# Ledger of designs, part 39: designed miniproteins, single chains, continued (2)

Each design is a single chain, and the fold is of that chain. pLDDT is the mean over its residues in the fold that is shown.

## One batch from the design tools (miniprotein)

Design m5342
Fold by ESMFold2-Fast:
Structure m5342 (fold): chain A 66 residues (1-66)
Amino acid sequence: EEAFEEHLRLVREHGSPELQALVDEWLKSEEGRKRLRERFEVNRWIADQLIAIGEEFEKWLEERKK
């Protein structure tokens, strides 16, 4: 699906050679593809959490400058 293909594209464009080789190995099997999907879901959740924390931190900084 779209999100999975986009994550694969990002790894191929910006990932280290070691990460790209690991992803290519996982793509050779159904189990590997399932593991990649699970990793991408967790990574997206973590990214969303970090963005939310950053936004809250910016609000704290603005309040403290008053």
Scores: mean pLDDT 69

Design m5343
Fold by ESMFold2-Fast:
Structure m5343 (fold): chain A 61 residues (1-61)
Amino acid sequence: DRIAQVEEVIKEAAREGRRLGLSPEDIAAIQLEMEDLFDKGASVEEIRKKGLEKIKELARS
């Protein structure tokens, strides 16, 4: 199920963001961006990659 796969990837990104000390607001913004990519037809793997890249960028700020 593609929906279940995306939900798991979004949860994984949230866990990683919390581990790296991102704010709840930043994590929520990344999750919304990942959901938007899913709605636009991006692959599960593309959504995972972009979500993790955003987390790493914000963790460095």
Scores: mean pLDDT 83

Design m5344
Fold by ESMFold2-Fast:
Structure m5344 (fold): chain A 87 residues (1-87)
Amino acid sequence: SALEEEIRALIAEIRARIAEMEARVRAGQLSPEEYRALADEISALRDRARELLASASPEQQAKLAPEYVAAEQEVFRAAARINARLR
């Protein structure tokens, strides 16, 4: 369905933004301002994915919620790694 495709596209975008953020940290090319901007973009994508998931049917929620939760965990782990490196 279009809703499932949109949610999966948002999850893929979240993962792409995490990869960009981690690549910039490894390169030493991430300012605090750039980190905040990327974190805010990821937060907005997460909020949109959660909103769409909440509007989905119970069958769609059961199918997509595990994928969304996995992406949430990836965001948390990436933030922890980056914060450890920036301290």
Scores: mean pLDDT 85

Design m5345
Fold by ESMFold2-Fast:
Structure m5345 (fold): chain A 60 residues (1-60)
Amino acid sequence: GAAGKEGAAAPDRGAGAAAGMGAVESGGNQTGYRLAGKAGDELGSSVGGGRAGEAAGRAS
């Protein structure tokens, strides 16, 4: 491995989200998708969302 600067570490977040959505279509249980989507959506929205962002900013 290199110093890790040759890759797309930050943009990889998009790949993670896309992979999750693809898993649903690839035969993932929609039950698992709903649960993961709910938690992931809350966290994902919190990262850039105003509501959770305000709490996250104050918490840490």
Scores: mean pLDDT 46

Design m5346
Fold by ESMFold2-Fast:
Structure m5346 (fold): chain A 103 residues (1-103)
Amino acid sequence: SSSRQRFSDILDFLDEQSRRSSSLSYEEAQRLIDELTSLLENLDWSKEPSLGRRALSLLSLLTQDMLSKGWPVDLEKIKELLKKAAELFPDSESIKLNLEQFS
């Protein structure tokens, strides 16, 4: 699917940055968060739950990294995605903890 290809492209970019020992700039991190958010908002989670969970996990990690650096992040949009994920995966403690952390 196009969502799977978009996620693959994000992973390839991060892998290349890692191989080059390059740190993400604020602009690169914000672009990746925007791309992951767009992917998750347009994803049919019932058809691709594994892709949804992986993309959400990466979004949460990038958000935590940006917050640790004192960079501005749109937490409301991220919280709405976490709420959607919590409804789909009600037994997920990690999703609940992330939602509480970002609230």
Scores: mean pLDDT 79

Design m5347
Fold by ESMFold2-Fast:
Formats: C-alpha cells, structure tokens, sequence
Structure m5347 (fold): chain A 82 residues (1-82)
C-alpha cells in the first residue's frame, strides 16, 4: 500500500542517518536512528528488516556503553525472527 511505502521510505531515511552518526563515532545517536528505522519497518509489516535494524541499534548502544538497551533490542530482534 501507499502507506507502507511511506513507512519504508522514512525507515530508509533513518537508516542513512544511523550510518552517518556511526561514521562520526556518535554511537548512541546511531543506535537511536537505527531503532527509529526498525520501528517504521515493523509498522510497515517488514519484520525481517525491523529485526535487522533492532540488531544494528543494539550493537551501536553496546558501543556507546548502554548494555541494558543493547540486550533489550537484541531480544526484540529475536522475537521478530521467530
């Protein structure tokens, strides 16, 4: 649907922002942007892409020293791949 396409396009935008923050070493900001991308893919019904971006967000939060947030996001990703 057009609504799902809009969600996916916005998700791609947040994913690009996440990569940009990651390249700058702004790991917490990168994690936040990847988590935003994951939520938009989830809303679009793309559970596989949502899971992948929750894992990417978790890795960036782990790099930022936020192990609790990283663990939470890995658990969310695992549920989406089930």
Amino acid sequence: SMEKRRLVIRGVGYAIRGVAYRLQGDYREAGREFERAARLYLAAGDNESAGRYYLLAGREYERAGDDARAAELRARADALFA
Scores: mean pLDDT 89

Design m5348
Fold by ESMFold2-Fast:
Structure m5348 (fold): chain A 64 residues (1-64)
Amino acid sequence: MSPLLQWAKETLEKVKERSKTDSPLEVELDIGALEVMRATLYVVTGDEELRKLIEEKIEEIRKE
């Protein structure tokens, strides 16, 4: 597993837990930031596993 993928797993889990206590506006801002991060990191790294991981966490946050 790449160091970037490990960091992403930890960061995404933290964002998901934080979203449970954030306001609706803060949750939307977090989702927007994750969408930008997903696109940017994929362009820079080409890491498909990292892209998919971020997409899955965005869906989990939206589902809540």
Scores: mean pLDDT 74

Design m5349
Fold by ESMFold2-Fast:
Structure m5349 (fold): chain A 64 residues (1-64)
Amino acid sequence: MEEARKAVEKEIDKLEPELEARIRAGVSMSEAFEWLYKQVAERVDAPEIVIRMETARRVAELKS
């Protein structure tokens, strides 16, 4: 589980600049979450719940 979470975190870090750009452009929280989730799910072999939790966490942090 820790290995999967670290892989997801690393992939999200690579995608953070594009995620920030989307949020600045006015994309809703749900749209930002679904975009990030899809990108990570395509690139990382990890349980769905881990991807969803980590992507939701990052989107919430950037929308704060």
Scores: mean pLDDT 81

Design m5350
Fold by ESMFold2-Fast:
Structure m5350 (fold): chain A 94 residues (1-94)
Amino acid sequence: MEFQKKVDELKARLQEVGDEAIAEAEKINPSTAKEIKALRDAALQYLDSGTKEALEKARVAVGKMASIAEDINPELAKRLDQVAEEIEKLAEEM
């Protein structure tokens, strides 16, 4: 896969899983939902930058989302961890 196509795929998956995590968090704690949303928005901006340093920052942000989501919905946390792992792999290929 071309680099840009992989970035676009990761952004789409992060938006989908992130939106699900935010919706689940809002049912429990609106402050937690706001934190996940901020991390998702930051990660999406880092992915748009397409540099190795930005991808590393995106991975850290998605990893934090996964940690927060683990107490809310472990399946969503696992999906976020998978996105973080794919971002890390993409950064290593640069």
Scores: mean pLDDT 85

Design m5351
Fold by ESMFold2-Fast:
Structure m5351 (fold): chain A 89 residues (1-89)
Amino acid sequence: MREVERLAEEARELIRRYMELVKELTKKLYEQGKILEAIGFELRGIGDVFEAELRIDKAVREGNVEELRRLIAEIRRLIAEVEAEIAKL
């Protein structure tokens, strides 16, 4: 397997994890009546996922391993931020 394909698969697994955490966070925010905050996180999550998928497709096409490593680090930061927000609820 090409290194770029392996990293793309890792990035997609992290995106799926991020999506599930955003879903959990928004559900808890809705249950607490924090409707505008829930909408804000949902829209941001949709945008982040869409951008990440475009970046993966481009990086795979170009063989850009460094871009995939940057993206993976960015998604891990997003996951940590959402987990921290969930922990406060």
Scores: mean pLDDT 89

Design m5352
Fold by ESMFold2-Fast:
Structure m5352 (fold): chain A 78 residues (1-78)
Amino acid sequence: MLEEMRRLLLEAAEREGLPEEMVRFVLAVLEGRIEEAIAMIMERQGRTVAPSEEERRRMEERAREIREELEAALRERR
């Protein structure tokens, strides 16, 4: 299931010209690779220092919200 979603997302990204970093972020969130998703957010923000515990918690909450939205969208395909 996750592997099929990964392949479909990569194919759609290639056809629609989506940025690779966006695809990697979405895959990290869907696969539960939260540490990798946080690292991508930090790099996008130009951060050189590890996030504080509170900021890390906020990033984890955001990643969870994105994952839930993506899972809902994939489940409600009609």
Scores: mean pLDDT 66

Design m5353
Fold by ESMFold2-Fast:
Structure m5353 (fold): chain A 113 residues (1-113)
Amino acid sequence: MSPLQQLDELYEQIRTLIEQGRFDALRALLAPLAARADPDLVARLLERVDRLVEHREQKLGPLSPRERLLLRIDAAVGVTLQAWLEGEISEEQLLPTFAAVVSAFLDEYLAGL
């Protein structure tokens, strides 16, 4: 399976589990991938996603916590793909980095409930 297909499949699984409120299952899905991520890459992508979300809120108004989570996940797909296309992250780091970024947003969202 191509890296792009793997990312798309993981994104669809994440979306489905969020819609079903199955956050424990989502954490179990993401944890083994996130554990393989480079923390310096994760930190850089988290900052890029937060800048995009903040810029959107400044232009279009504030988001609810759930809308913010979903927008962050959508932005993480784009930011992770761009980093891979630019050669900043390896093919092997594509899924781990994406999973770690999503896990961080999920943990922040759940802590705020």
Scores: mean pLDDT 87

Design m5354
Fold by ESMFold2-Fast:
Structure m5354 (fold): chain A 92 residues (1-92)
Amino acid sequence: MSELEKKIEELVEEVQKILNEIERLALQLKDEAKRREVMQQLIDLESRLVLLYLGVKYTDDEELKKKYYEEIKKIKEEAEALLAQARAELAA
């Protein structure tokens, strides 16, 4: 495994932890509309993460792997923002 592939695996695991926490919080939301909004965004992030991870696994192109790494980092930022949103909605 290359150093880049190891970094991608570690990043995917961190994003999966964030997505799991978002799901746990979303299931506690009393407002059905807010719960639906959070769950819809969660499903989008999960789908995008799976596609990028498969892209990494099925390519030998190091430059393409680097682009996938950058896109997964962007998904992590979006996941952290959604986690903050879910926490705020639960506190309200």
Scores: mean pLDDT 86

Design m5355
Fold by ESMFold2-Fast:
Structure m5355 (fold): chain A 68 residues (1-68)
Amino acid sequence: SALLEKLEAMFEEILAETDPEKREALERQLLSLWLQHARTLSPAERQRLDAEFVRLAREYRERLLAKE
């Protein structure tokens, strides 16, 4: 999924960012992208992507918390 690949790249940018204000902006951009895309998906399409996104988000959230 192009969306999943882009979200993964954005998570890596968030992890690499040392400026808290810029990191917050990247986090908002990631959430906005997910929300806007989710609004265009059918329920079935969303179910398929949700599991993959949840796994990806969990991994990068743990890495982000370890950075802080």
Scores: mean pLDDT 75

Design m5356
Fold by ESMFold2-Fast:
Structure m5356 (fold): chain A 89 residues (1-89)
Amino acid sequence: MIEEIKELIRKYLNGELSEEEVKEWLMTVFGLSEEQADHVVELAKQADGSEEEIRQIAGVIATLSNPSKEESDKITPKLIEEQKERLKK
């Protein structure tokens, strides 16, 4: 799962996938809400494409895909904010 997420983020950053395609994938495969998918795409846009940043984004997506819908909605804004701050290096 993590490797598949990293590959998809790399394809997005390389311009192989559109914003719309990435959001559809996140919602359909990982069960993210539209709002969660929008936040993840926004986070990916700020990444420089380094393996470390891709790994951090993949970790956020993996966390969001595992908890229940209600639990995911509760933690999403905080996780996205924390990752944005870490990527501002």
Scores: mean pLDDT 69

Design m5357
Fold by ESMFold2-Fast:
Structure m5357 (fold): chain A 83 residues (1-83)
Amino acid sequence: FVDNNLVLAKEYWDKQRKEFNELYDKVKELLAQGKSLEEIAKELGISRSTVENILKTREDYEKAKKMSVEERIEYAKKKQELS
């Protein structure tokens, strides 16, 4: 919910981004080999849903990261100002 630890948030985002980028790279490589999503999931030891989620999450995670701490603070202040 509400968290005032900006440093903690940045560390969390950095870790998640790095891990997802590495998984995305592996998925892309296997796709280039003609593997299906199910086969990629089996090769990586994850579910097919997770493979598809990685492809989607890269886009969604990038969007979430664009909501920088400054923008989140501005959103909260805007709500206070409008009320």
Scores: mean pLDDT 65

Design m5358
Fold by ESMFold2-Fast:
Structure m5358 (fold): chain A 87 residues (1-87)
Amino acid sequence: SWEDRLIAGLDMLAQLLSPFLSPEQRAELAALIAETKALLRAGASIEEVRAQLDRILALLSTSLSPALVAQLRAELEALLDKAEAER
């Protein structure tokens, strides 16, 4: 499902970005990802998931380049657009 793809993508993102984040940022990212997974399991709307992803991207913008954050946003938006089309 698209939810499973998003969950897998977020877990991979956390692993890949871990070396670039402080321990505090890693803990906050893990909490936001766990919250996103809970929302997806509860059948949250695409709009609720998008708002949660915006929070994740806002956290990442404190440590990552604007270009990398923009690339991540584009990849997440493409996944959500596919999810919306599959409804």
Scores: mean pLDDT 81

Design m5359
Fold by ESMFold2-Fast:
Structure m5359 (fold): chain A 83 residues (1-83)
Amino acid sequence: MSERVLRRVADEIREELERRFGRKVSEEVAREAALELMEFIRKHYGPEVSDEELGQIAIDLIRGRGPRDDVLTLVRASTLASS
């Protein structure tokens, strides 16, 4: 997986969690959440999607432009990283 894409998704998770919930997460937790979110998206969208496209879908979901734009998507990503 592209390190650049993973870092970008992790940054978006951190910013959105702080913005929506006032919660700061460590860089490590955000990185784990990003990895779990991207794996989740890959399973949902299938193997035809590139790493760059997976990252864009993840960012869109986090920012509330994807098909599952809500608190549940962010909470799920954080839960997967914590488990």
Scores: mean pLDDT 68

Design m5360
Fold by ESMFold2-Fast:
Structure m5360 (fold): chain A 71 residues (1-71)
Amino acid sequence: GMEAIRKALKIAQDEGFKLVAEVLEEALKRGITDLEEIRALTREIVYKKTGNETLAYMVGEEVVILIEEAK
């Protein structure tokens, strides 16, 4: 839920995972809690910034892992 995303955001901010933190901030802003929607959001944000689909996928995996570990 939203609380797990808030905890994941705090970890990303503390660890300096800037792209992960930006995705989690946008998910909170839009009220997105579904992991597949968060993966789609990650691809939108990271691909727009970098043009790198592999990086967008990898960042999406890290976002999901942090949310799951923050439960």
Scores: mean pLDDT 84

Design m5361
Fold by ESMFold2-Fast:
Formats: structure tokens, sequence, C-alpha cells
Structure m5361 (fold): chain A 65 residues (1-65)
């Protein structure tokens, strides 16, 4: 559906707007979001990004680190 570079840009923009630090990677057409497990705000923002992108047909994996 969406080009992966555009998906990465949208996810990064959401993280920046929310003021949280997330690491983003592509793996075999899946967006992997890494969120610091001790930062509840970052984890919540990562979950919101995941939900929004999945609603648009983008596969997303969330990893708490």
Amino acid sequence: SLEMSNVMLLAMAEAVEAGVSLRLEEKDGVLVIYAPSEDEKAVEVARKIKKKLEERGVPVELVEV
C-alpha cells in the first residue's frame, strides 16, 4: 500500500511531534519500532503509531527494549 520510505517518514514525524525517541527499521516489508521499555510515553506513542499504520494496511512490529 504505502512505500516503505514514506511509512518510515510518517512514523518518524509522529515520534518527533510527540517528543519521544524511537528507533525504526524495515525488515522484509515490516516496520519494526523499538521503544525504550522504561519510557511509558514512548511505548504508548509507539503503540499509537503501530495502530494507525496497521489501519492503513502496513505491517508493524513493536519491540520494547
Scores: mean pLDDT 84

Design m5362
Fold by ESMFold2-Fast:
Structure m5362 (fold): chain A 116 residues (1-116)
Amino acid sequence: SAMEEALRQARRDGAQAALDSIAEEVKKRYDELMKQGKSREEALAEVAKRLGIHPEVVELLLEYYDNKTDEILEKIAQVLRELLARGEATPADKALLSLVYYALGRFDEADRVGAL
């Protein structure tokens, strides 16, 4: 229906805006740490700890900041799925996976992850 389509589009737009804000915050904190003389590995680990997101996901969010494509979002989703399968995903990682699925238009998968 027209209402369902409008609600789906609103969820996609909201998820995209949230992802953009998260990527900007990751980039800002990473750049601050690099300016303080931290190595890339140390900076990624510290940003990960502060945001409660896995370091592997932080690196992909930095890539997404520079190149906002569905290809990068699919990479983020894949890494987050692998973290869930390994029992390594934080609550923030699960929330991020749901946002990524909404941004990709994968609503059934987003809703399923949000129920975890």
Scores: mean pLDDT 87

Design m5363
Fold by ESMFold2-Fast:
Structure m5363 (fold): chain A 103 residues (1-103)
Amino acid sequence: MEEIPEDMTEEEFEEKLKRTIGGALILIQKLSKTDPERAKEAVDQLIKELEKIGADQKLIDLLKSFKKKPPNEEELREALQTLLDLSDEEIEELKEKIEESEK
């Protein structure tokens, strides 16, 4: 909520933040299948960034659990829906964007 850009509403900033975190989680889950060491490093970095902005402790605790055991597709979907309040459509859009970025 603090440090919102002048050209962005509070709602737009919150949505962008949720999408950014959601995208990071999707990427981490994908990386865990091909490069688990990089996935673990990405989780550590995301935890540090979330702690800096005072994010929800439940989200931080979930990420710490993912560092020990990578999330499966069901666990990831549940986390995105319950903690970030993302719809199925938003999750699909984020997956598509990540897939496009890999090409």
Scores: mean pLDDT 72

Design m5364
Fold by ESMFold2-Fast:
Structure m5364 (fold): chain A 63 residues (1-63)
Amino acid sequence: MTAAQAKAAVAAAFPEYTVLGARRSRTSPVFVVVARHPDSDDLLLAEVDAATGAIVRHGVARP
């Protein structure tokens, strides 16, 4: 799986958020995707399984 596919999966699952980027995790077999809510500036952090492309967890954090 590529970072572009991870970003696409998060964009499809969370259309209210603007995807900012994706990075491969060094500690887990996931891509960490960061997205921003346009109204709150809250950051969505989503972990996408690098083998399947499934979103395995997500949370909202402030920048």
Scores: mean pLDDT 79

Design m5365
Fold by ESMFold2-Fast:
Structure m5365 (fold): chain A 91 residues (1-91)
Amino acid sequence: MLEYLEKARELAEKKGDKELVELIDKAIEALKNKDEKELKLYFQKIVELALEKDDVEILALLTVAYYGYFEGADEEKLKEIEENILNGESI
């Protein structure tokens, strides 16, 4: 989880997307505070913003992080989800 959020933050920062960086920072804070409700809220906001901006890389990282943390998906399934999103396919 944290590793994918930090990678998404670095990518958003490289793109100069301050709005995505701010939302990802809030998600990281919620994760560190073990606040699942706030974490889900910020995840939804980041995914919605990434979809609006057609940012497939951020979307893939957030989706992998979500399924690994909340759904308990294994490493092989997480790689499949990442590749499907990067190729524009539904999960």
Scores: mean pLDDT 76

Design m5366
Fold by ESMFold2-Fast:
Structure m5366 (fold): chain A 79 residues (1-79)
Amino acid sequence: GTVFEDVAEAIRRALADQPELGEEFAKQAREVGELTARDADEGEERAKQLIAEARKQPEAETLVRFVETALTAGRVEAR
């Protein structure tokens, strides 16, 4: 697995009681990480959009933290 798969799996585990929400955020966080590794500016913009969506959820703080983790992992991988 990649670091992005590890982040996705962590999201699925954190939202095990809401598997549909967990899978959607895991998928999008992985996409943010992979995009950031290819294009840091585009990845940051997508992360901002996903964070705005995360803030609408009951688990907002946890979801925001995972998106920020994926963004950071993408930045590290881009080097």
Scores: mean pLDDT 80

Design m5367
Fold by ESMFold2-Fast:
Structure m5367 (fold): chain A 72 residues (1-72)
Amino acid sequence: GVGTAEAVARGAAAGARAAGADEELAKRSGQMYAEVGGPHGDGAAAYRGALRAGLDDDQAEASGVMASVFGK
C-alpha cells in the first residue's frame, strides 16, 4: 500500500545519504522511487529512480540496497 511505498522510499533516501548524497538529492531519490516503482519493493526501480534524480552509480546502488531491505 501507500504506507509501504513511503517506507521503501525513505529507505532509498537513507541509502543514498549513507553513500554521500546531500539531503536534497536523497529526498529526490526517494520521490523518484515512489514515482517509478513505489507500489513494488524493487531495488532496481530504486536504483533507476536515484539515477534520474541525479545521483551517481554508487549512491544509486546504496539507494537500491536500502529500498530492498525496507521493502522485504
Scores: mean pLDDT 72

Design m5368
Fold by ESMFold2-Fast:
Structure m5368 (fold): chain A 64 residues (1-64)
Amino acid sequence: RDERAALLQEIEEEAEALAKEKGPEAAGRWAQDRATRLLGVPARVTVHETSKGPVISVGIPLPA
């Protein structure tokens, strides 16, 4: 993993914790804004609602 992947993973972990407290929509918006600020490109955010709470995935909208 490069540094960008580590940053995205940290954002996902923080967003998942935030989603448990504030809700998945707020966490998703936070994660997208955070990743966009750090990477300089719009982030792709996917939210999955599970019995363990929301799981949030963050990525860069790239062709592949």
Scores: mean pLDDT 70

Design m5369
Fold by ESMFold2-Fast:
Structure m5369 (fold): chain A 64 residues (1-64)
Amino acid sequence: SQEEIDAEVEVALLMIKGSVAYIAGDYETAAKYFREAAELAEQHGLVDTARESREGAEIAEKKK
């Protein structure tokens, strides 16, 4: 559905923002974006994407 497509796009943008922050060394901002991506993905049943986003957040948290 369009709602699911919109959610997938928003999750992808959050993951991109998290990755950009991580590369810049802003691990706090990276962790926040990855957590937001995981939460949105979970709300829309995107199980694999939610897991990947949570892993990104955990990695960023360990770098703080």
Scores: mean pLDDT 86

Design m5370
Fold by ESMFold2-Fast:
Structure m5370 (fold): chain A 58 residues (1-58)
Amino acid sequence: AEALRRQARLYERGAEIAKELLEEQKNDVSEETVKAMEETYEKLKARSDQLRAELEAL
């Protein structure tokens, strides 16, 4: 239970950092890099949402 909660928080924080980094760098990097950063954010958010659902199912 605690490990799942910790992982959920870690992925949630990672998603926030990825979003901030994307906003800061989107004009300074290639369009392909922007796409990769957006995909990374989406994956981190999806994983956080999944872990939260698993935690609520306990």
Scores: mean pLDDT 79

Design m5371
Fold by ESMFold2-Fast:
Order: structure tokens, then sequence, then C-alpha cells
Structure m5371 (fold): chain A 96 residues (1-96)
């Protein structure tokens, strides 16, 4: 994932704990989902990644970039309905 360094920087700026691990969780979710291998990820890793995406959505454009990538690969099915609604709410202008 090309966005890991930007994710770490955004997470640090927001004061989110364990920014490197949370960035890796998101990067792995996107990488394995777009490859069709998301089942390799544990439920805990998927949940942590989604919780971090929801926290980033109102404050970081990278959350919207990730959502657009998952839509492009037709893999929004890996996201909970709550995560999708949060991303849609904050990324409405980005998705036009």
Amino acid sequence: DKVEKKLVADLKKLGIPNPVQNAKDITQLVLFATAGNEEILTKKTKQRAQNTLKALAPVSSIACDIYRTLKLFKRTDILSQETIETLKKHCASYLK
C-alpha cells in the first residue's frame, strides 16, 4: 500500500495510539481485499482497521482514497454498514 507513510503521519497528528500498527492494519486490509485474500486477516485485525478508518474519515482524505479504492475493486463488502455510512457521510464531495 502506497499510503502507509501518510497514514502514520495522519494518525500521529490526530494523537491516535499505536500509529504504525494501525496504519499497517489498514494497509493489510486494503492489500488483501484487492487481492481477494481478505479471509487471511483475523476478525480482530479487520475490526481495528475499520475502527481506525471511521476515526480518520472526518479528518483525513486518505480514508476517502481507501474507500474509493475498495469501490473500484468492488470490495466494499468487507466493510461493515456502519463503516460504509461513515465514509459516505464524510467523503460525499470526494466521491462526486
Scores: mean pLDDT 75

Design m5372
Fold by ESMFold2-Fast:
Structure m5372 (fold): chain A 91 residues (1-91)
Amino acid sequence: MEEVLKEEAEELRRLAAELFRRAAEYAERKDAKKARLLAIAGMIAAGLGIEDKEKLRRILELVNEAFEYLDRGDYEKAAELFREAAELAEE
């Protein structure tokens, strides 16, 4: 039972990383709406899959900063921050 929950957490971490990478791709395409929706989904997956509260906090800070850059029209910086969130989610 505990082993099954660990496998689900691992899959959720992989899903979070994939969603953040896709958010970065849409940010580079200047699709702020899709980038934001994918990043929100990635944050939900990260919240369920990541037990390290400090890592989860850092991911949340990166995604919130990326949203500020999306609002400013700095799509390249937003994409960079989403990729950093993806790398942390896979650790």
Scores: mean pLDDT 85

Design m5373
Fold by ESMFold2-Fast:
Structure m5373 (fold): chain A 97 residues (1-97)
Amino acid sequence: VSPERFDLEVRVGVALIHAAVLKNALEREYKKTGSEKLKKLMEEVQEISDRLSRIGDEVARATDPEELARLGQEVDELTKRLDEISKEADKVIEEIK
């Protein structure tokens, strides 16, 4: 395993954990509030989680450094989107309180 592949596998794993924690938090708040906005954010987090799982499979099979770079870029974009969803969720929760 190349150091670059190992680093990317770790980053995918961390992003998957982040997505799971965020989804659980959103589900808990949705059950309290019934907010359709929170439900939509939960669905988006699930889609990101599914995409990250597919990227993890692609990383495990990738032998081309250019493909690893492309996959790393996708992981960065999905991680950024998880951060944006987290911030939007906080804003929605504050509006309900």
Scores: mean pLDDT 85

Design m5374
Fold by ESMFold2-Fast:
Structure m5374 (fold): chain A 57 residues (1-57)
Amino acid sequence: LPSPEEREQLQKAVQQSQEYLKQGDNQKAADILYQAADQSTDPSASESLREMADQIK
């Protein structure tokens, strides 16, 4: 179970990714999600973030 602080950072990463998607910057949106996946200590969260990034590309 990730810490509350890690959950907060993960939520912010997803939010920032969505902002870049609204700007049409799919590359930056995907990069943010990949970065969050690498920083995550939760394997399930990491896998989900990578799948989201792959879908954006």
Scores: mean pLDDT 78

Design m5375
Fold by ESMFold2-Fast:
Structure m5375 (fold): chain A 67 residues (1-67)
Amino acid sequence: GAASLAGVADLKKAFPEYEEILREIERAVRAGDYERALALVDELGKDERLKKEVESLKRVIEEDAAA
């Protein structure tokens, strides 16, 4: 939903080196493929700098999937 897309947009601005994977997460969210979106967010979690952002985005995606 809108909250997941906003979170992805914020991360694209802060971490342009991850733009490609963030575009794939956005595409998965728009398609309703939350399982794929969560798997791609876990790939971002390999960067220690994004740990809090990854945890926040995972929670928002899980909440959107449950709605």
Scores: mean pLDDT 80

Design m5376
Fold by ESMFold2-Fast:
Structure m5376 (fold): chain A 89 residues (1-89)
Amino acid sequence: KIEPQTVTLTGADSTATATRVFDPSAGGGSASTVIKRGQVTSLTLRNGRTPKSKAVTSTITGANLVGVEQRMSLANHTDFTKVTLSLAP
């Protein structure tokens, strides 16, 4: 079964959320968002799928551009979430 995957980005004064649906036949996906310049304090990735998969949470702290790739292995399939942050001027 395919479940939406959510990425939450938290800055000092802002929060942005990006959601994507992973299609196993497609092999993966990506999400991107923009928040105020210099305000990224954390990045949380969470992937949700069937009980055969595990939920993975990773937190990364940064104030500039952050690129994150999170992968999960499910039997003979691989899921991943790629997030790119762009800080607004």
Scores: mean pLDDT 40

